Designed miniproteins, single chains, continued (4). Designs and how they scored, part 73

Each design is a single chain, and the fold is of that chain. pLDDT is the mean over its residues in the fold that is shown.

## One batch from the design tools (miniprotein)

Design m14516
Fold by ESMFold2-Fast:
Formats: sequence, C-alpha cells, structure tokens
Structure m14516 (fold): chain A 118 residues (1-118)
Amino acid sequence: ASPGELVLALAETAAVVLEGLIAEMQARVAAGESPALAAEAAALAREGLERVREALELARAGRTEEAARLLAETLDEVAAGLERLAAEAEAAGDAATAARLRAYAELYRRLAREAAAV
C-alpha cells in the first residue's frame, strides 16, 4: 500500500476503535461500573475521535504527512489519558475497568507507532 493508503486505513481503524471505546464506556456508566472514570474516558475518546476525523480528511486531501502526524499525536494523547484513568480505576479497586482501559491504551500506542512510521 502507498503511504497515503496506509494513513487512510490507520485513521479509519482508529475511528472504529474509538467509537467502540465510547460505546463500552457508556455501557459501564449505565451499569454503575466506575461511572465517573468511564464518563471521563468516553469524553477523552470523543475528543480523540474528532481529531482522528480531521486526520482522515487531511489524508483524503492527499496531505499524508500532516494526517500521519496528527493521527500519531492524537492516539498517543488518548493512550496517555487512558493510562492515567486506568491507574485511577486500579487505585479505586476497579481492576476490571483498569484492565480494559490499559488494553485500549496499548492498541492506540500501536496505531500511533504505525502512523509515525509513515
């Protein structure tokens, strides 16, 4: 795949995963599972999704290097926020929420590394 095709695929994948994170965190809020932390994680994911959609538009416009940079920076910022929230969940005794947030953070770190390599 070309660098432009790779950045498009990474941005589309990141958008789907962020939408999944939002849905999972909304379900945790509804279930009363660390609802304040889950709501903060959902808000962080929504901010990330807005920036990923901007990266997707840049990629579609052929602005591949800008799209890759924005995507990598955004996913690293989301991952850092989720790592912080996971530590807070663990300190509060919610190991299950902490494990889920760390799993998403690791996935976003991998996608960020792939975007940075373009």
Scores: mean pLDDT 91

Design m14517
Fold by ESMFold2-Fast:
Structure m14517 (fold): chain A 92 residues (1-92)
Amino acid sequence: SLKEEILTKNPIELLFRPFRSTDEVKALLDAMVEVAEELAKKNDPYAERIATFVANAAKRLAEISTDPELRQHARDVAERAEKIRKEIEKKK
């Protein structure tokens, strides 16, 4: 599952595969943050870890990408992931 790939693999490596299109990377970022949202709703103990990984991966992609559309999408995903993480912290 994507949850297991995020936990066991470097999510940055998944995003930075050679020949992956901008649309494919955007779709993968969306899928990753949706996994974090789903786990947070279920109060899954891995939700905070996954949200942190997604935020860091998206933030890094926004820093190194030369595509302005991908940079903006990555920033938006990073903000969504950080919001999830903060909401988890508030419930503790």
Scores: mean pLDDT 77

Design m14518
Fold by ESMFold2-Fast:
Structure m14518 (fold): chain A 92 residues (1-92)
Amino acid sequence: SIEKAIEKLEEAKRLVRESLPADVAEEVVEKIEGLIKFIKEHPEEAEAAADLVEKVKDLAVTAAREAGASEEVVRKIGELLDEAKKYLLEAS
């Protein structure tokens, strides 16, 4: 479900803003917002969007770890992005 994928990306965006330093959070949030925009503008490109989620996940997890976020926060960010990817692949 494209709508469910967007919901998970919005949840990841909220968690990032709550858990990471403002400057780091804004960089990650901008990447997630770009991904949401791509999905909304290109709903037929769900497989391409799923690949982009993996790249955003790598960036977000790395940024969270480098910012000193707890392992629980890093795991939750990764899980939300994995769920978004799953919903995109189910829509393909």
Scores: mean pLDDT 87

Design m14519
Fold by ESMFold2-Fast:
Structure m14519 (fold): chain A 68 residues (1-68)
Amino acid sequence: MMDPEVLEEDVDRLLAEKGDREAAERMRALIEEAKTADDEKRLEILGEMLEIAARVFGKEAELEATRA
């Protein structure tokens, strides 16, 4: 199933809602690449998307706690 890809799309939406448009644009580009990528390339793209999401959400959580 494509649940991981669907989840990544949800992450992209959340990043856009948080106002991180650059991260959202990068994830959109990766999602577009994944649509036509083969299995090997798709795994690489998903890995990059996950790294971006983890870094952005990790930073947002830290900033939110600090900025309170």
Scores: mean pLDDT 64

Design m14520
Fold by ESMFold2-Fast:
Structure m14520 (fold): chain A 103 residues (1-103)
Amino acid sequence: MEELRKDAEEALKVIEWIEKNKGKVTLATVDLWGAVNKLSPVVLETVRAALYLLEHEDESGLAEMKEKLRKIVNGEMTEEEIQEFLEWSRRLAAEADAAENAK
């Protein structure tokens, strides 16, 4: 659980960086950056999900993701709520991967 809080904090920092640089960041860039910085699978999946939301201009979805990450960092979410968040994040990340492979 402590590890998930650290992952959530790291994911938030990466997402904020992507928001500032959205025109210069691709899924391949995220994967390369994650490999160089040795990001955990949870952080990588969450960042890919956030990139998918940004590319689809889903501002409300991105805001919800950032809010849930903040709640995880602050210990305000139950284990069940965290699991639901991770499942949602993983589904979005899978859609991002599928969209990239379709081009």
Scores: mean pLDDT 74

Design m14521
Fold by ESMFold2-Fast:
Structure m14521 (fold): chain A 83 residues (1-83)
Amino acid sequence: EEKKKKLEEVKKKIKEINKEATFEGASLTMEAMNNAFKTAEKEGLSKEEWSKKLGEEMEKASEKEKEILKKAEEEKKKLEEEA
């Protein structure tokens, strides 16, 4: 039945979109943490200064993650509308 095949294809594509978005988000979080650690080591930051820098980097990562999630939502919506 054609409807069943289309539903399975849509589900597979949605899973792929979710995996890609999750991977990119995780990558951004790791990058933010590494950047904060490198800056703290290079500049000899105190614990308080390092904590603030980590917060700033994590906030930047969060904003980028929101953009990734928004794109993923738009792609999923488009697939659901075409199904």
Scores: mean pLDDT 78

Design m14522
Fold by ESMFold2-Fast:
Structure m14522 (fold): chain A 61 residues (1-61)
Amino acid sequence: MSPLERFAEAYEELLRLAREKRDREAMAFVADVMQTVDPSDEAQLEALLREVEARIAALRA
């Protein structure tokens, strides 16, 4: 799976969890990421993927 595909999958999961938990801060983070992310910057996608996955783990805890 490409970095962009993995990021998109994790982003969708975080968005789903943020909506389910009604977490406004997670929702704001998700919105900000989509405004700032560059799909052609693989290093940025990998760094953002790590942050998204950490936030998913926190919301599931």
Scores: mean pLDDT 81

Design m14523
Fold by ESMFold2-Fast:
Structure m14523 (fold): chain A 111 residues (1-111)
Amino acid sequence: MLDDILAAIDAVIAELDAQIAELRAQPITSENLGRIIALELEKATLKFARQMLPIIQEEAENGDPEMQEILERLAELTPVLSEPDALGQVMDLTLKAAKILSEKGIELPKL
């Protein structure tokens, strides 16, 4: 499960990197700049989720039912991870996990 989610995130990050590189090779317009910024924010979201996933799995394995639910929901989003609605859900789930970890006094990963 975790390895499959991590592989899917890495694949989407690679696709985002390719799209950003292509847009950056084009003439700078307001539209292209806005798209680059949006893609960089999506990439940052996925990178944060990727760093959080091993910690979420550890807490889920230690019997935290909220972390188990978060991990299962992230797994369900894996096949649609490139969709904007899925990215929003990944952010919400990752932030919920971060809040739980913070309340437990566990250090959050650095971006």
Scores: mean pLDDT 84

Design m14524
Fold by ESMFold2-Fast:
Structure m14524 (fold): chain A 100 residues (1-100)
Amino acid sequence: MNTLGVSLLVKFPEGKNVKEVAEKIKKDLTERLEKEGFEVLSVQVKDFGDGLVLLNVTVRTEKSFEEAEETLRKIAEELAKKYDVEILHLSISEAQPAPP
């Protein structure tokens, strides 16, 4: 099993209810990850103001790092399109090294 840390920084357009939409993104992200075979250990949302929101997600998966990264990027891009937010930064790292 691989434990992965995901940092997703998004920019909300002006006029969006950042708090409400961020909560919806958090729920949708958790549901999508669980459907794709990830165990969601934590999701933290940080609002930096000016529409900048950071989502820090920790997941566990049986997938390889490469497969997990591809799936995580796809989910992030689909959610960004759905909620009309811009992805400024997406990083995925192993929280603990898993043997091959």
Scores: mean pLDDT 80

Design m14525
Fold by ESMFold2-Fast:
Structure m14525 (fold): chain A 67 residues (1-67)
Amino acid sequence: GAKAAEDGGAAMWVLGAQGDVEAGAAAGIRLGKGSREDALAAATAASQGNSVEASRYGRRFVEEGGG
């Protein structure tokens, strides 16, 4: 898995969309908005090179959590 980015924990969708799977998933879980499954789906999609799915799931958490 990837290590956390410099701005880890600041914005889950940014980290997820950039392919920081570990940091993105952790931030999504902490938010409690959207499901844990969506956070994991975003991280998994990013690790598989599916940037469209990763961005979609990541942005959902920011919109619900108020980013």
Scores: mean pLDDT 51

Design m14526
Fold by ESMFold2-Fast:
Structure m14526 (fold): chain A 58 residues (1-58)
Amino acid sequence: KERENVLIQTAAMIDAIGLALDGASKKEVVDYLRKRLRDAGLSQETVDKEVKLLEKSL
């Protein structure tokens, strides 16, 4: 459901930012976010959008 997907996206983004703060490489952080969102069944367009938001935060 759309609301559930938004919560999954938010949680995944917070965890990805946490990895970056812990010293993970940009590649590791981006790969983590992509895998987590894909495993949750989100569309490729949504995954790409969230990756762009993460890149702005790094």
Scores: mean pLDDT 78

Design m14527
Fold by ESMFold2-Fast:
Structure m14527 (fold): chain A 75 residues (1-75)
Amino acid sequence: MEEEEVNKKLKEIEEKAKELAESFPLSTPMEEVVEEIGKKLNLEELFDLVVKGRKSRKEEEREKYAEEIRELLLK
């Protein structure tokens, strides 16, 4: 239930981030793009958690970040 809603919101955020990313040069480092998008969308903490979650190979680690993302999205 909650996981499906979190995934849905993450997809919406990803789509918005893609549109903003189109405004950045292709040579811009991903870290810088994520930081600027987070500031413009007031989602700095959310994007930090998403990046950490995506880089995590372990399911346990991904679940920890998913829980923090849920808390931020449900505030």
Scores: mean pLDDT 67

Design m14528
Fold by ESMFold2-Fast:
Structure m14528 (fold): chain A 65 residues (1-65)
Amino acid sequence: GLLELLERAAAQYERLGAEGDAEAARNASKYYQVLAELSEGERAEEYRRRSEELDARAKELTQQA
C-alpha cells in the first residue's frame, strides 16, 4: 500500500544520506515526516524521531561540503 511505498522510499533516501548525499538525507526526512502524519501513537513518534535525525544529518553534510 501507500505506507509501504513511502517507507521503502524513505529507507532508500536514508541509505543515500548515510553515504554522504545531503539532498537524499533531506528527502528521507520529508518522507518520514509524511509517514508520521499518516501514522498514530508510538509508530508516529518513531517516524518523527527519524525525520529529525535525518534533517540534522542533512545540515551536517551541507556544513562538511
Scores: mean pLDDT 83

Design m14529
Fold by ESMFold2-Fast:
Structure m14529 (fold): chain A 63 residues (1-63)
Amino acid sequence: GRGVLARAVEDARSVRFGPTVLRAGDLVWAGPPLPDGTVLVENVATGRLAGLRPETLEVLREL
């Protein structure tokens, strides 16, 4: 499939930009890992994109 459905396990900030981009419990579409070790995610509710650390995500389902 084209990605993974995951859940944020804590409030998370983009590691590059510093703004809070996820709240604990938010659902995201997670893409493949980036070369810097972050994962590009899209918040299901807001459509916002962010690069996050993979340890801040709980995988729910592969697509």
Scores: mean pLDDT 71

Design m14530
Fold by ESMFold2-Fast:
Structure m14530 (fold): chain A 85 residues (1-85)
Amino acid sequence: MRSKEAALLAAAKIAVMAGDFELARALAIELVKVSEDPVAAVRELAEALVKAGHREEAIALLDAVLPYLSPEDAAAVEALKAEIE
């Protein structure tokens, strides 16, 4: 379980570094479906995008994962979006 989560997170970070934001969003969606802590996982990806100067792509990634989260996790991700905006 955790090895699949780690592999998806690593692949998503590589996609961010490569500038493949569509792939990064798709991998983030798969990551939140298998992650034990989806909020922490998408926070790492959003922070990597913001540090690279891609704030709007970070917001788009967070928006893309919202439908796949519990209401509690979705509220935490909305708070993270407010921190970035």
Scores: mean pLDDT 82

Design m14531
Fold by ESMFold2-Fast:
Structure m14531 (fold): chain A 74 residues (1-74)
Amino acid sequence: MSDEEILELYAGIFRHEVRELLEKHKFSPEEVREIAEKSLANLEKTLREQGFPEELIEKLKRRIEEEVERLLKE
């Protein structure tokens, strides 16, 4: 799997989950941001433990943070 495919996969997962949480009217944008931050922190730890390159982890973190913030502004 290419770096771009990995970035697209995880960005897609976070986009889907953020939209689902917002659309179900169970969480505020603030609550969704907190959940996303915790999920991202856990993902970073897991990827590091699995031996993913730090460069890829940092790119993934930035892309997910940008995607989440973008969705919360819609």
Scores: mean pLDDT 79

Design m14532
Fold by ESMFold2-Fast:
Structure m14532 (fold): chain A 87 residues (1-87)
Amino acid sequence: SSADEELERILKEIAHLTAEATNDDPEVVEEVGRMAREIAEAKTAEEKKRKLEELYNFVAPLLSPEKQKRVEELVKRAIEIIEKMEK
């Protein structure tokens, strides 16, 4: 669906911002990719939101204040999309 495609784009942008912040650290890139897949594969809106919060908590300490603000905006947009998928 269009909502699934938009969520995928948001998760890819979060992954890209984290990769840039860590100079493409392979362990960070692999973990973010794993977490993003788990969000996409989660069967309920509740599980998607919990896993998205886990992703944010993992990446936030790795980011500059400017990148943190961008990821916060992306996470808020992702939550809106997930909530609309539930309805």
Scores: mean pLDDT 86

Design m14533
Fold by ESMFold2-Fast:
Structure m14533 (fold): chain A 82 residues (1-82)
Amino acid sequence: SDAAYRAFLQAVADQLGTVTSVDQFVAFARSWVDYMIANNISRDTFDAVMGMMARRAVQLGVPISDLVAFMRDLRARYNRGT
């Protein structure tokens, strides 16, 4: 439902807001991708979460080239697990 979708994205946003370093971001992103695979979260929801994570990584100062490579690896992981 739309309510469940919004609640899920809000939970991700709240936890993502506590991430203050690149190392924490990497661990956070991998953990959430694993969670989304384990819980059969839809591709549309996965893409929304990826967008939120990309914006936070930019705020933390992750270089764009490193971010693009990392996000590509996370997407490949999700595609293999679903």
Scores: mean pLDDT 86

Design m14534
Fold by ESMFold2-Fast:
Structure m14534 (fold): chain A 80 residues (1-80)
Amino acid sequence: SPLAQALANHEARAAEDKALGDKYRKLSEQYRTEAQKNPEKAEELIKKADEYDKLASDYEGRAFVHEGGAASYRAQLAAA
């Protein structure tokens, strides 16, 4: 079914984007923790953390869009 294929594609992309978002959130957290341990490097480490937070937000946004697409296709399949 083309609908089932579209659903599977959106679910796969949402899962991938969520995993990338989680990865970058963890990296941001690690850099913020390192900044607390190394005040002399705090400015540079916080800048890296902020960059990873922005990247994470982008992937989280993409995952949200694909989750919405998946939900729409699930509703269409349930109505059939």
Scores: mean pLDDT 90

Design m14535
Fold by ESMFold2-Fast:
Structure m14535 (fold): chain A 100 residues (1-100)
Amino acid sequence: SLERERREELEELRRLAEERNEGEQLELLLRFIENWDNPEVQNALFAAHAEILETELKVELDEEQRKKLEEAKKNSKPELIEEARELLRFLRRAYEEEVA
């Protein structure tokens, strides 16, 4: 199950955040885990991920991906999307350091 695998990844990232004493990132991660079934949270994570791909990784979004990003932004809150961006940046750094 993709959902089970994603949950296991989030639990591992929580452990890494605790070990690094990154309390703010840990609080963000726990809040997103607790609210995973909330559509606003799911849409915030999608919007944040797509924006990171475009702005930080310089990946060109196709027209379908652009449409999905705009729809995700419409179905979430700007504050939640920003928190999701901070979380995803943290998760990317933690993952890169763990697998290095």
Scores: mean pLDDT 70

Design m14536
Fold by ESMFold2-Fast:
Structure m14536 (fold): chain A 81 residues (1-81)
Amino acid sequence: ESLELRERIEEAIRSGDEEELREVLEEMLRRRAEREKPSEEELARARALIPGIVKETVEYAKENREEILEEIEKERERLEE
């Protein structure tokens, strides 16, 4: 995954910017689908699933925001040396 996209996701969750979170997640999932070099049919199906995945992910992030932020912070603390 792109480090820049990952940082944008973490910041969007931290700031509560749902629109930014949706945009970054959609871009990340689109790039992932394309990276796997699927057939045109597989790519079309993958792209059709992206809006649903993004919606569910944003809803999950909103409901579990504090838990997700706590997990991100713990991971960052673990890597700080």
Scores: mean pLDDT 72

Design m14537
Fold by ESMFold2-Fast:
Structure m14537 (fold): chain A 79 residues (1-79)
Amino acid sequence: MESDIEDGLKEIREKLRKNKKLSEEQIEEIIKLAREATKKAFETGNEESIALLIEGLNEATLGNYEEALELIKKAIELA
């Protein structure tokens, strides 16, 4: 379970690095928040929280750092 989460986060980190739209510091902040959001969503089963996390990660892949942070933080709050 924890290993599965880290494997998923590794894939996202590699995708964000490949896109070269965010700095390493921004990528690590996104991954940190995504880890927290994923753990909470898994514990609560909150579908809205999961949807916000997915949307936030999509914004991160587009280079929209501030929008990604807002969405992932909202996912954490709702979980």
Scores: mean pLDDT 81

Design m14538
Fold by ESMFold2-Fast:
Structure m14538 (fold): chain A 99 residues (1-99)
Amino acid sequence: SKIEELKKVLEEIKEAIENEDAEKLEQLLKENPEVAKNLEAQLKRAVAERNLDSEDPETRELAKKLLEEAEKNLDPEIEEEVKEVLELMEEAARKRQAE
């Protein structure tokens, strides 16, 4: 199924991150735009959720719009795998900054 294919790509992305293979990661994201779209949507959703309770009305409005856009582009069947990939990307980024 299409969902099984997306999950397989996400697993390959996890392996590329763990192996610090930046070229393979870039290639996988470029060749799999639907996966890249879901990763971007999840990141936007996380940012939006942090700002929904902002005291600034403009920030709340922007957060609501960002959340609506994120929900349209996020596939719930691969949400857990997408979250795992983002967590690994954040961990890899922290390791690079610590060295």
Scores: mean pLDDT 80

Design m14539
Fold by ESMFold2-Fast:
Structure m14539 (fold): chain A 79 residues (1-79)
Amino acid sequence: PRPLFFGVFTEEDKVVENVEFPSLEAAKEALLEEAKRVGAPQEIIDKIRNAKSVKELAEAALEFGEWVLEQRVKEAEAK
């Protein structure tokens, strides 16, 4: 029973509502570890650490993701 249907477009809009960590602290620790591992700037690390709600953590994660993408793009363009 393997469906041939492939379309996860609705989950793209609702991914935030479907994603739940066991605790906000667990989500913060995972994101902090990743940010430190890739050498994120202190401002992003502080935003993650200071997040007191899912909304604040999501905002910090978005900024971190944008920074990571910018770093990778800069490395690719700097030739």
Scores: mean pLDDT 67

Design m14540
Fold by ESMFold2-Fast:
Structure m14540 (fold): chain A 64 residues (1-64)
Amino acid sequence: MTEADLRERRIQELFESARIAAEALKQGKIPLSFDEVRAEMERVMRRSGLPADVQQRVLALLEE
C-alpha cells in the first residue's frame, strides 16, 4: 500500500465525516458552533497533509 492509497482512504473518511457533521449541525444536534467544527476539520486535514483543493472541497460539504 502506497502513501497515495492511504491518502485516498483518509480523504474518503473525511468526506463522510464532513457530510455527517454538516447534517448534525443543520439539525442542531451538536453542541458546537459551525466555526468550531470547521476549525477541527481544518486541523485534521492539515495534519494529514492533504492538498488545499481537497481541504476546500471537504469544508464546502460542511457549508452546504
Scores: mean pLDDT 73

Design m14541
Fold by ESMFold2-Fast:
Structure m14541 (fold): chain A 85 residues (1-85)
Amino acid sequence: GHMEKLAEEAKEELKKYLKEKFESIGKDPSKLDSPEADPEFKVLRKEFEETQEKIAELIKEGNLDEAEKLKEELKKKLDEIVQLL
C-alpha cells in the first residue's frame, strides 16, 4: 500500500545518505557488512538498521511526524560519527 511505499522510500533515502557520507570520507559502506569489518563499524551498522526499521514501522502506523524526527536525528548522528572515522 501507500504507507509501505513510503517506508521503503525512507529506508532507501537513509541507505543512500549513509553511502554518500561514507564515500565523502573515502570509506566504502559495503565494508560495514564484511566479516573483516572493524567491530565499531559493525555496531554502527546494527544501530543504523534498528533505527531504520523503527522509522519504517512509524511510517506504516501513519506516525509521519515521529518518523521524520527520527530520520533527522539519525542523519545528524551519522554526520557526527562519519566525521570521527
Scores: mean pLDDT 74

Design m14542
Fold by ESMFold2-Fast:
Structure m14542 (fold): chain A 69 residues (1-69)
Amino acid sequence: SVSDIGYKIFKEELEKKLPEISKQVQQLIEEGKKNNIPPIDLSKRLFLLLSDSIGESAKEAQERLKKLK
């Protein structure tokens, strides 16, 4: 189904982002240590980072799906 193709494309785009996400998470943790950011505030920043990365993957998947029309 079109839905199955959409999920497959989304998974592929998300998997492409995993190395970048890992690097950004590591950078965020290091900056958190350097600036003595409380764990709760660091957790909020991590959530926003992951949320943005997932959104970009969904956007890329949507663009790929449009090209299949």
Scores: mean pLDDT 79

Design m14543
Fold by ESMFold2-Fast:
Structure m14543 (fold): chain A 87 residues (1-87)
Amino acid sequence: SMEELLAEAKERAAELAEKEAALRRNQPNMSDEEYQAAVDELDAAEREFLRELARRASELGLSPQQRMDLLQDVGAFYAALKAELDA
């Protein structure tokens, strides 16, 4: 269901937000190569997450508006969580 997809998406978004916050905090202790490799890995994980979210939304037959609402909800959750983790 859309509700299940939203819940799963928020859970995955939280994992990614925590990894990004941890990476930013650890940046001063990393070499440029180590940091870039970690950024590339995180970016790849984020791209895969968004592709899977779009695929599942399509399989559920969500309208374009419902897909936009889903992405906006997940995005707002991610931004709010990042702000809390940065505090």
Scores: mean pLDDT 83

Design m14544
Fold by ESMFold2-Fast:
Structure m14544 (fold): chain A 70 residues (1-70)
Amino acid sequence: PANSSSLPPLEIARLSLETGEEALAAGDRTTALVAYHEAVRTLEEKTDMSDPEVQALLERARARLAELLA
């Protein structure tokens, strides 16, 4: 896995969430779905699930995915 000092996984996940929000605002559901899935994947694969910040970001990304997939 990538070990970059420029952006930690939490920050990458936040950027993915922001990209998803922007895509939704533009009506681009496909880009939004991809961005939210990337946020969830990054958080699950590259972060500590016991971290409350990770839990908060996961909850947000999953809530958005649930809304889009309903």
Scores: mean pLDDT 79

Design m14545
Fold by ESMFold2-Fast:
Structure m14545 (fold): chain A 126 residues (1-126)
Amino acid sequence: SEEEFKKEFERLYEIARKLLRSDPEYADWTEEQIEALARLVTYAVLLARKPSKEVEREFFNAFLEFAKLQPAYKDLSETELLAIALPVLQAIRNKTGGVEELKKLPELDDEEAVRAAYRLVRDFFG
């Protein structure tokens, strides 16, 4: 249900925010930057667990919000950003990414799933 999806999102999002805030690499990041990356990581987990066109769209929207806060991506068009995000989206959806834990994501708890998705997002976009 939509309400169950919202509860799962909020739970994963809080785990992602806490993970990023505890990482010294992001100590100088603004709240907006942390929230954007946490949202992107959260939708990566949801895309791997419950793939749908709606979740794919939300993953792309989360990437757009993240990208506008990154100097490397801020001047790119939506079409150029989609071209960057599409291989990552496909890797998550098909469980063919460089993180082996994605193949076992249905067996992972929320914290391990967020850590696996964070490693994937970092490898492709960091």
Scores: mean pLDDT 80

Design m14546
Fold by ESMFold2-Fast:
Structure m14546 (fold): chain A 91 residues (1-91)
Amino acid sequence: SELEKRKEELKERLIAVQQAIVAVAEELGLLTEEDRQRAAKGLEALRNADLPLEKLEEMDAILDREIAELERQLAETPDPAIERLLERLRA
């Protein structure tokens, strides 16, 4: 019960971050139709994957590190794409 809840929480966070990345890239006009189809398939695959907790926690730790690095980069060099991505992730 608690294990499945934790796995679901981590998986939902990973999906939310991927959706935010795709949404920002689309707003900036960076996505081709092939990119949209690939992103949709990737998100569906992630939703249907039965990943072990250890792997989900590893992915979450990497994600936290990458978000912290983006925040550091934004503080040093203004980037509208990074700013918009971080705003969406905070919402």
Scores: mean pLDDT 79

Design m14547
Fold by ESMFold2-Fast:
Structure m14547 (fold): chain A 72 residues (1-72)
Amino acid sequence: SLKEKVLELMKLNGDGKITKEEFDYFFEQLDANGDGKITKEDVKRFLESLGFEDATDEEIDELVKFLNELRK
């Protein structure tokens, strides 16, 4: 799934475990406007930068919820 592909990319920066520092770094890059929230538009821009232009609205919503849940 798209969520699994994003998680795999995050894990490339560690020993197969996602640390708090890795979360913060990833979120800072994803949250381009620095408002402390990951929006649907932030996720869309990120996915487009990776070449994933075919993501459905549901997949984007699931990623937004997943990433914001990790941030809390």
Scores: mean pLDDT 66

Design m14548
Fold by ESMFold2-Fast:
Structure m14548 (fold): chain A 76 residues (1-76)
Amino acid sequence: MSREELQEALEIYNRDRQILQKQIDDATAKSKAALDAGDTAKAQEYAQKAKQYQQLLDQGLSLNRKNLEKAKKLLA
């Protein structure tokens, strides 16, 4: 991988992280809106989705960090 490709991979990683964070925020907001409307079933569905996105974010951060560190060492 070139240095340009490594930089691009870092930008893709940051973009994916922001997308997942937005999905967490949106799901959390929809859960609250459903609770305010008295729809506890919808509120629970959105809260569960927010937790799933949070787990993906945590797993993706850990995995991508290790891959990025390895790539940096190989290109040094």
Scores: mean pLDDT 74

Design m14549
Fold by ESMFold2-Fast:
Structure m14549 (fold): chain A 88 residues (1-88)
Amino acid sequence: GAKPNKEEQKKLYPELKKELEKAIEEAKKNKDELTLEILEGLKEYLENPSEEIEERILELLREKGADEEELEIARKLLEFIKEIAEAY
């Protein structure tokens, strides 16, 4: 199917968290504060999905120069992350 099932989504949670933590460390090393805030927001969203965190991430992406098409992709990715978080 186009999306993984609930059991497969549970397996994706620790891998996604690990990749986000790795990306956060790299952003800290590069002193990329805007990317760091976005990545920390994504990790927070994975741990506790909320509309407030989603809006914060989207606003940070706008500040980074994301257009409406990129923001639509980001919203779809956040929905996918929420499904992984809720399955775990």
Scores: mean pLDDT 80

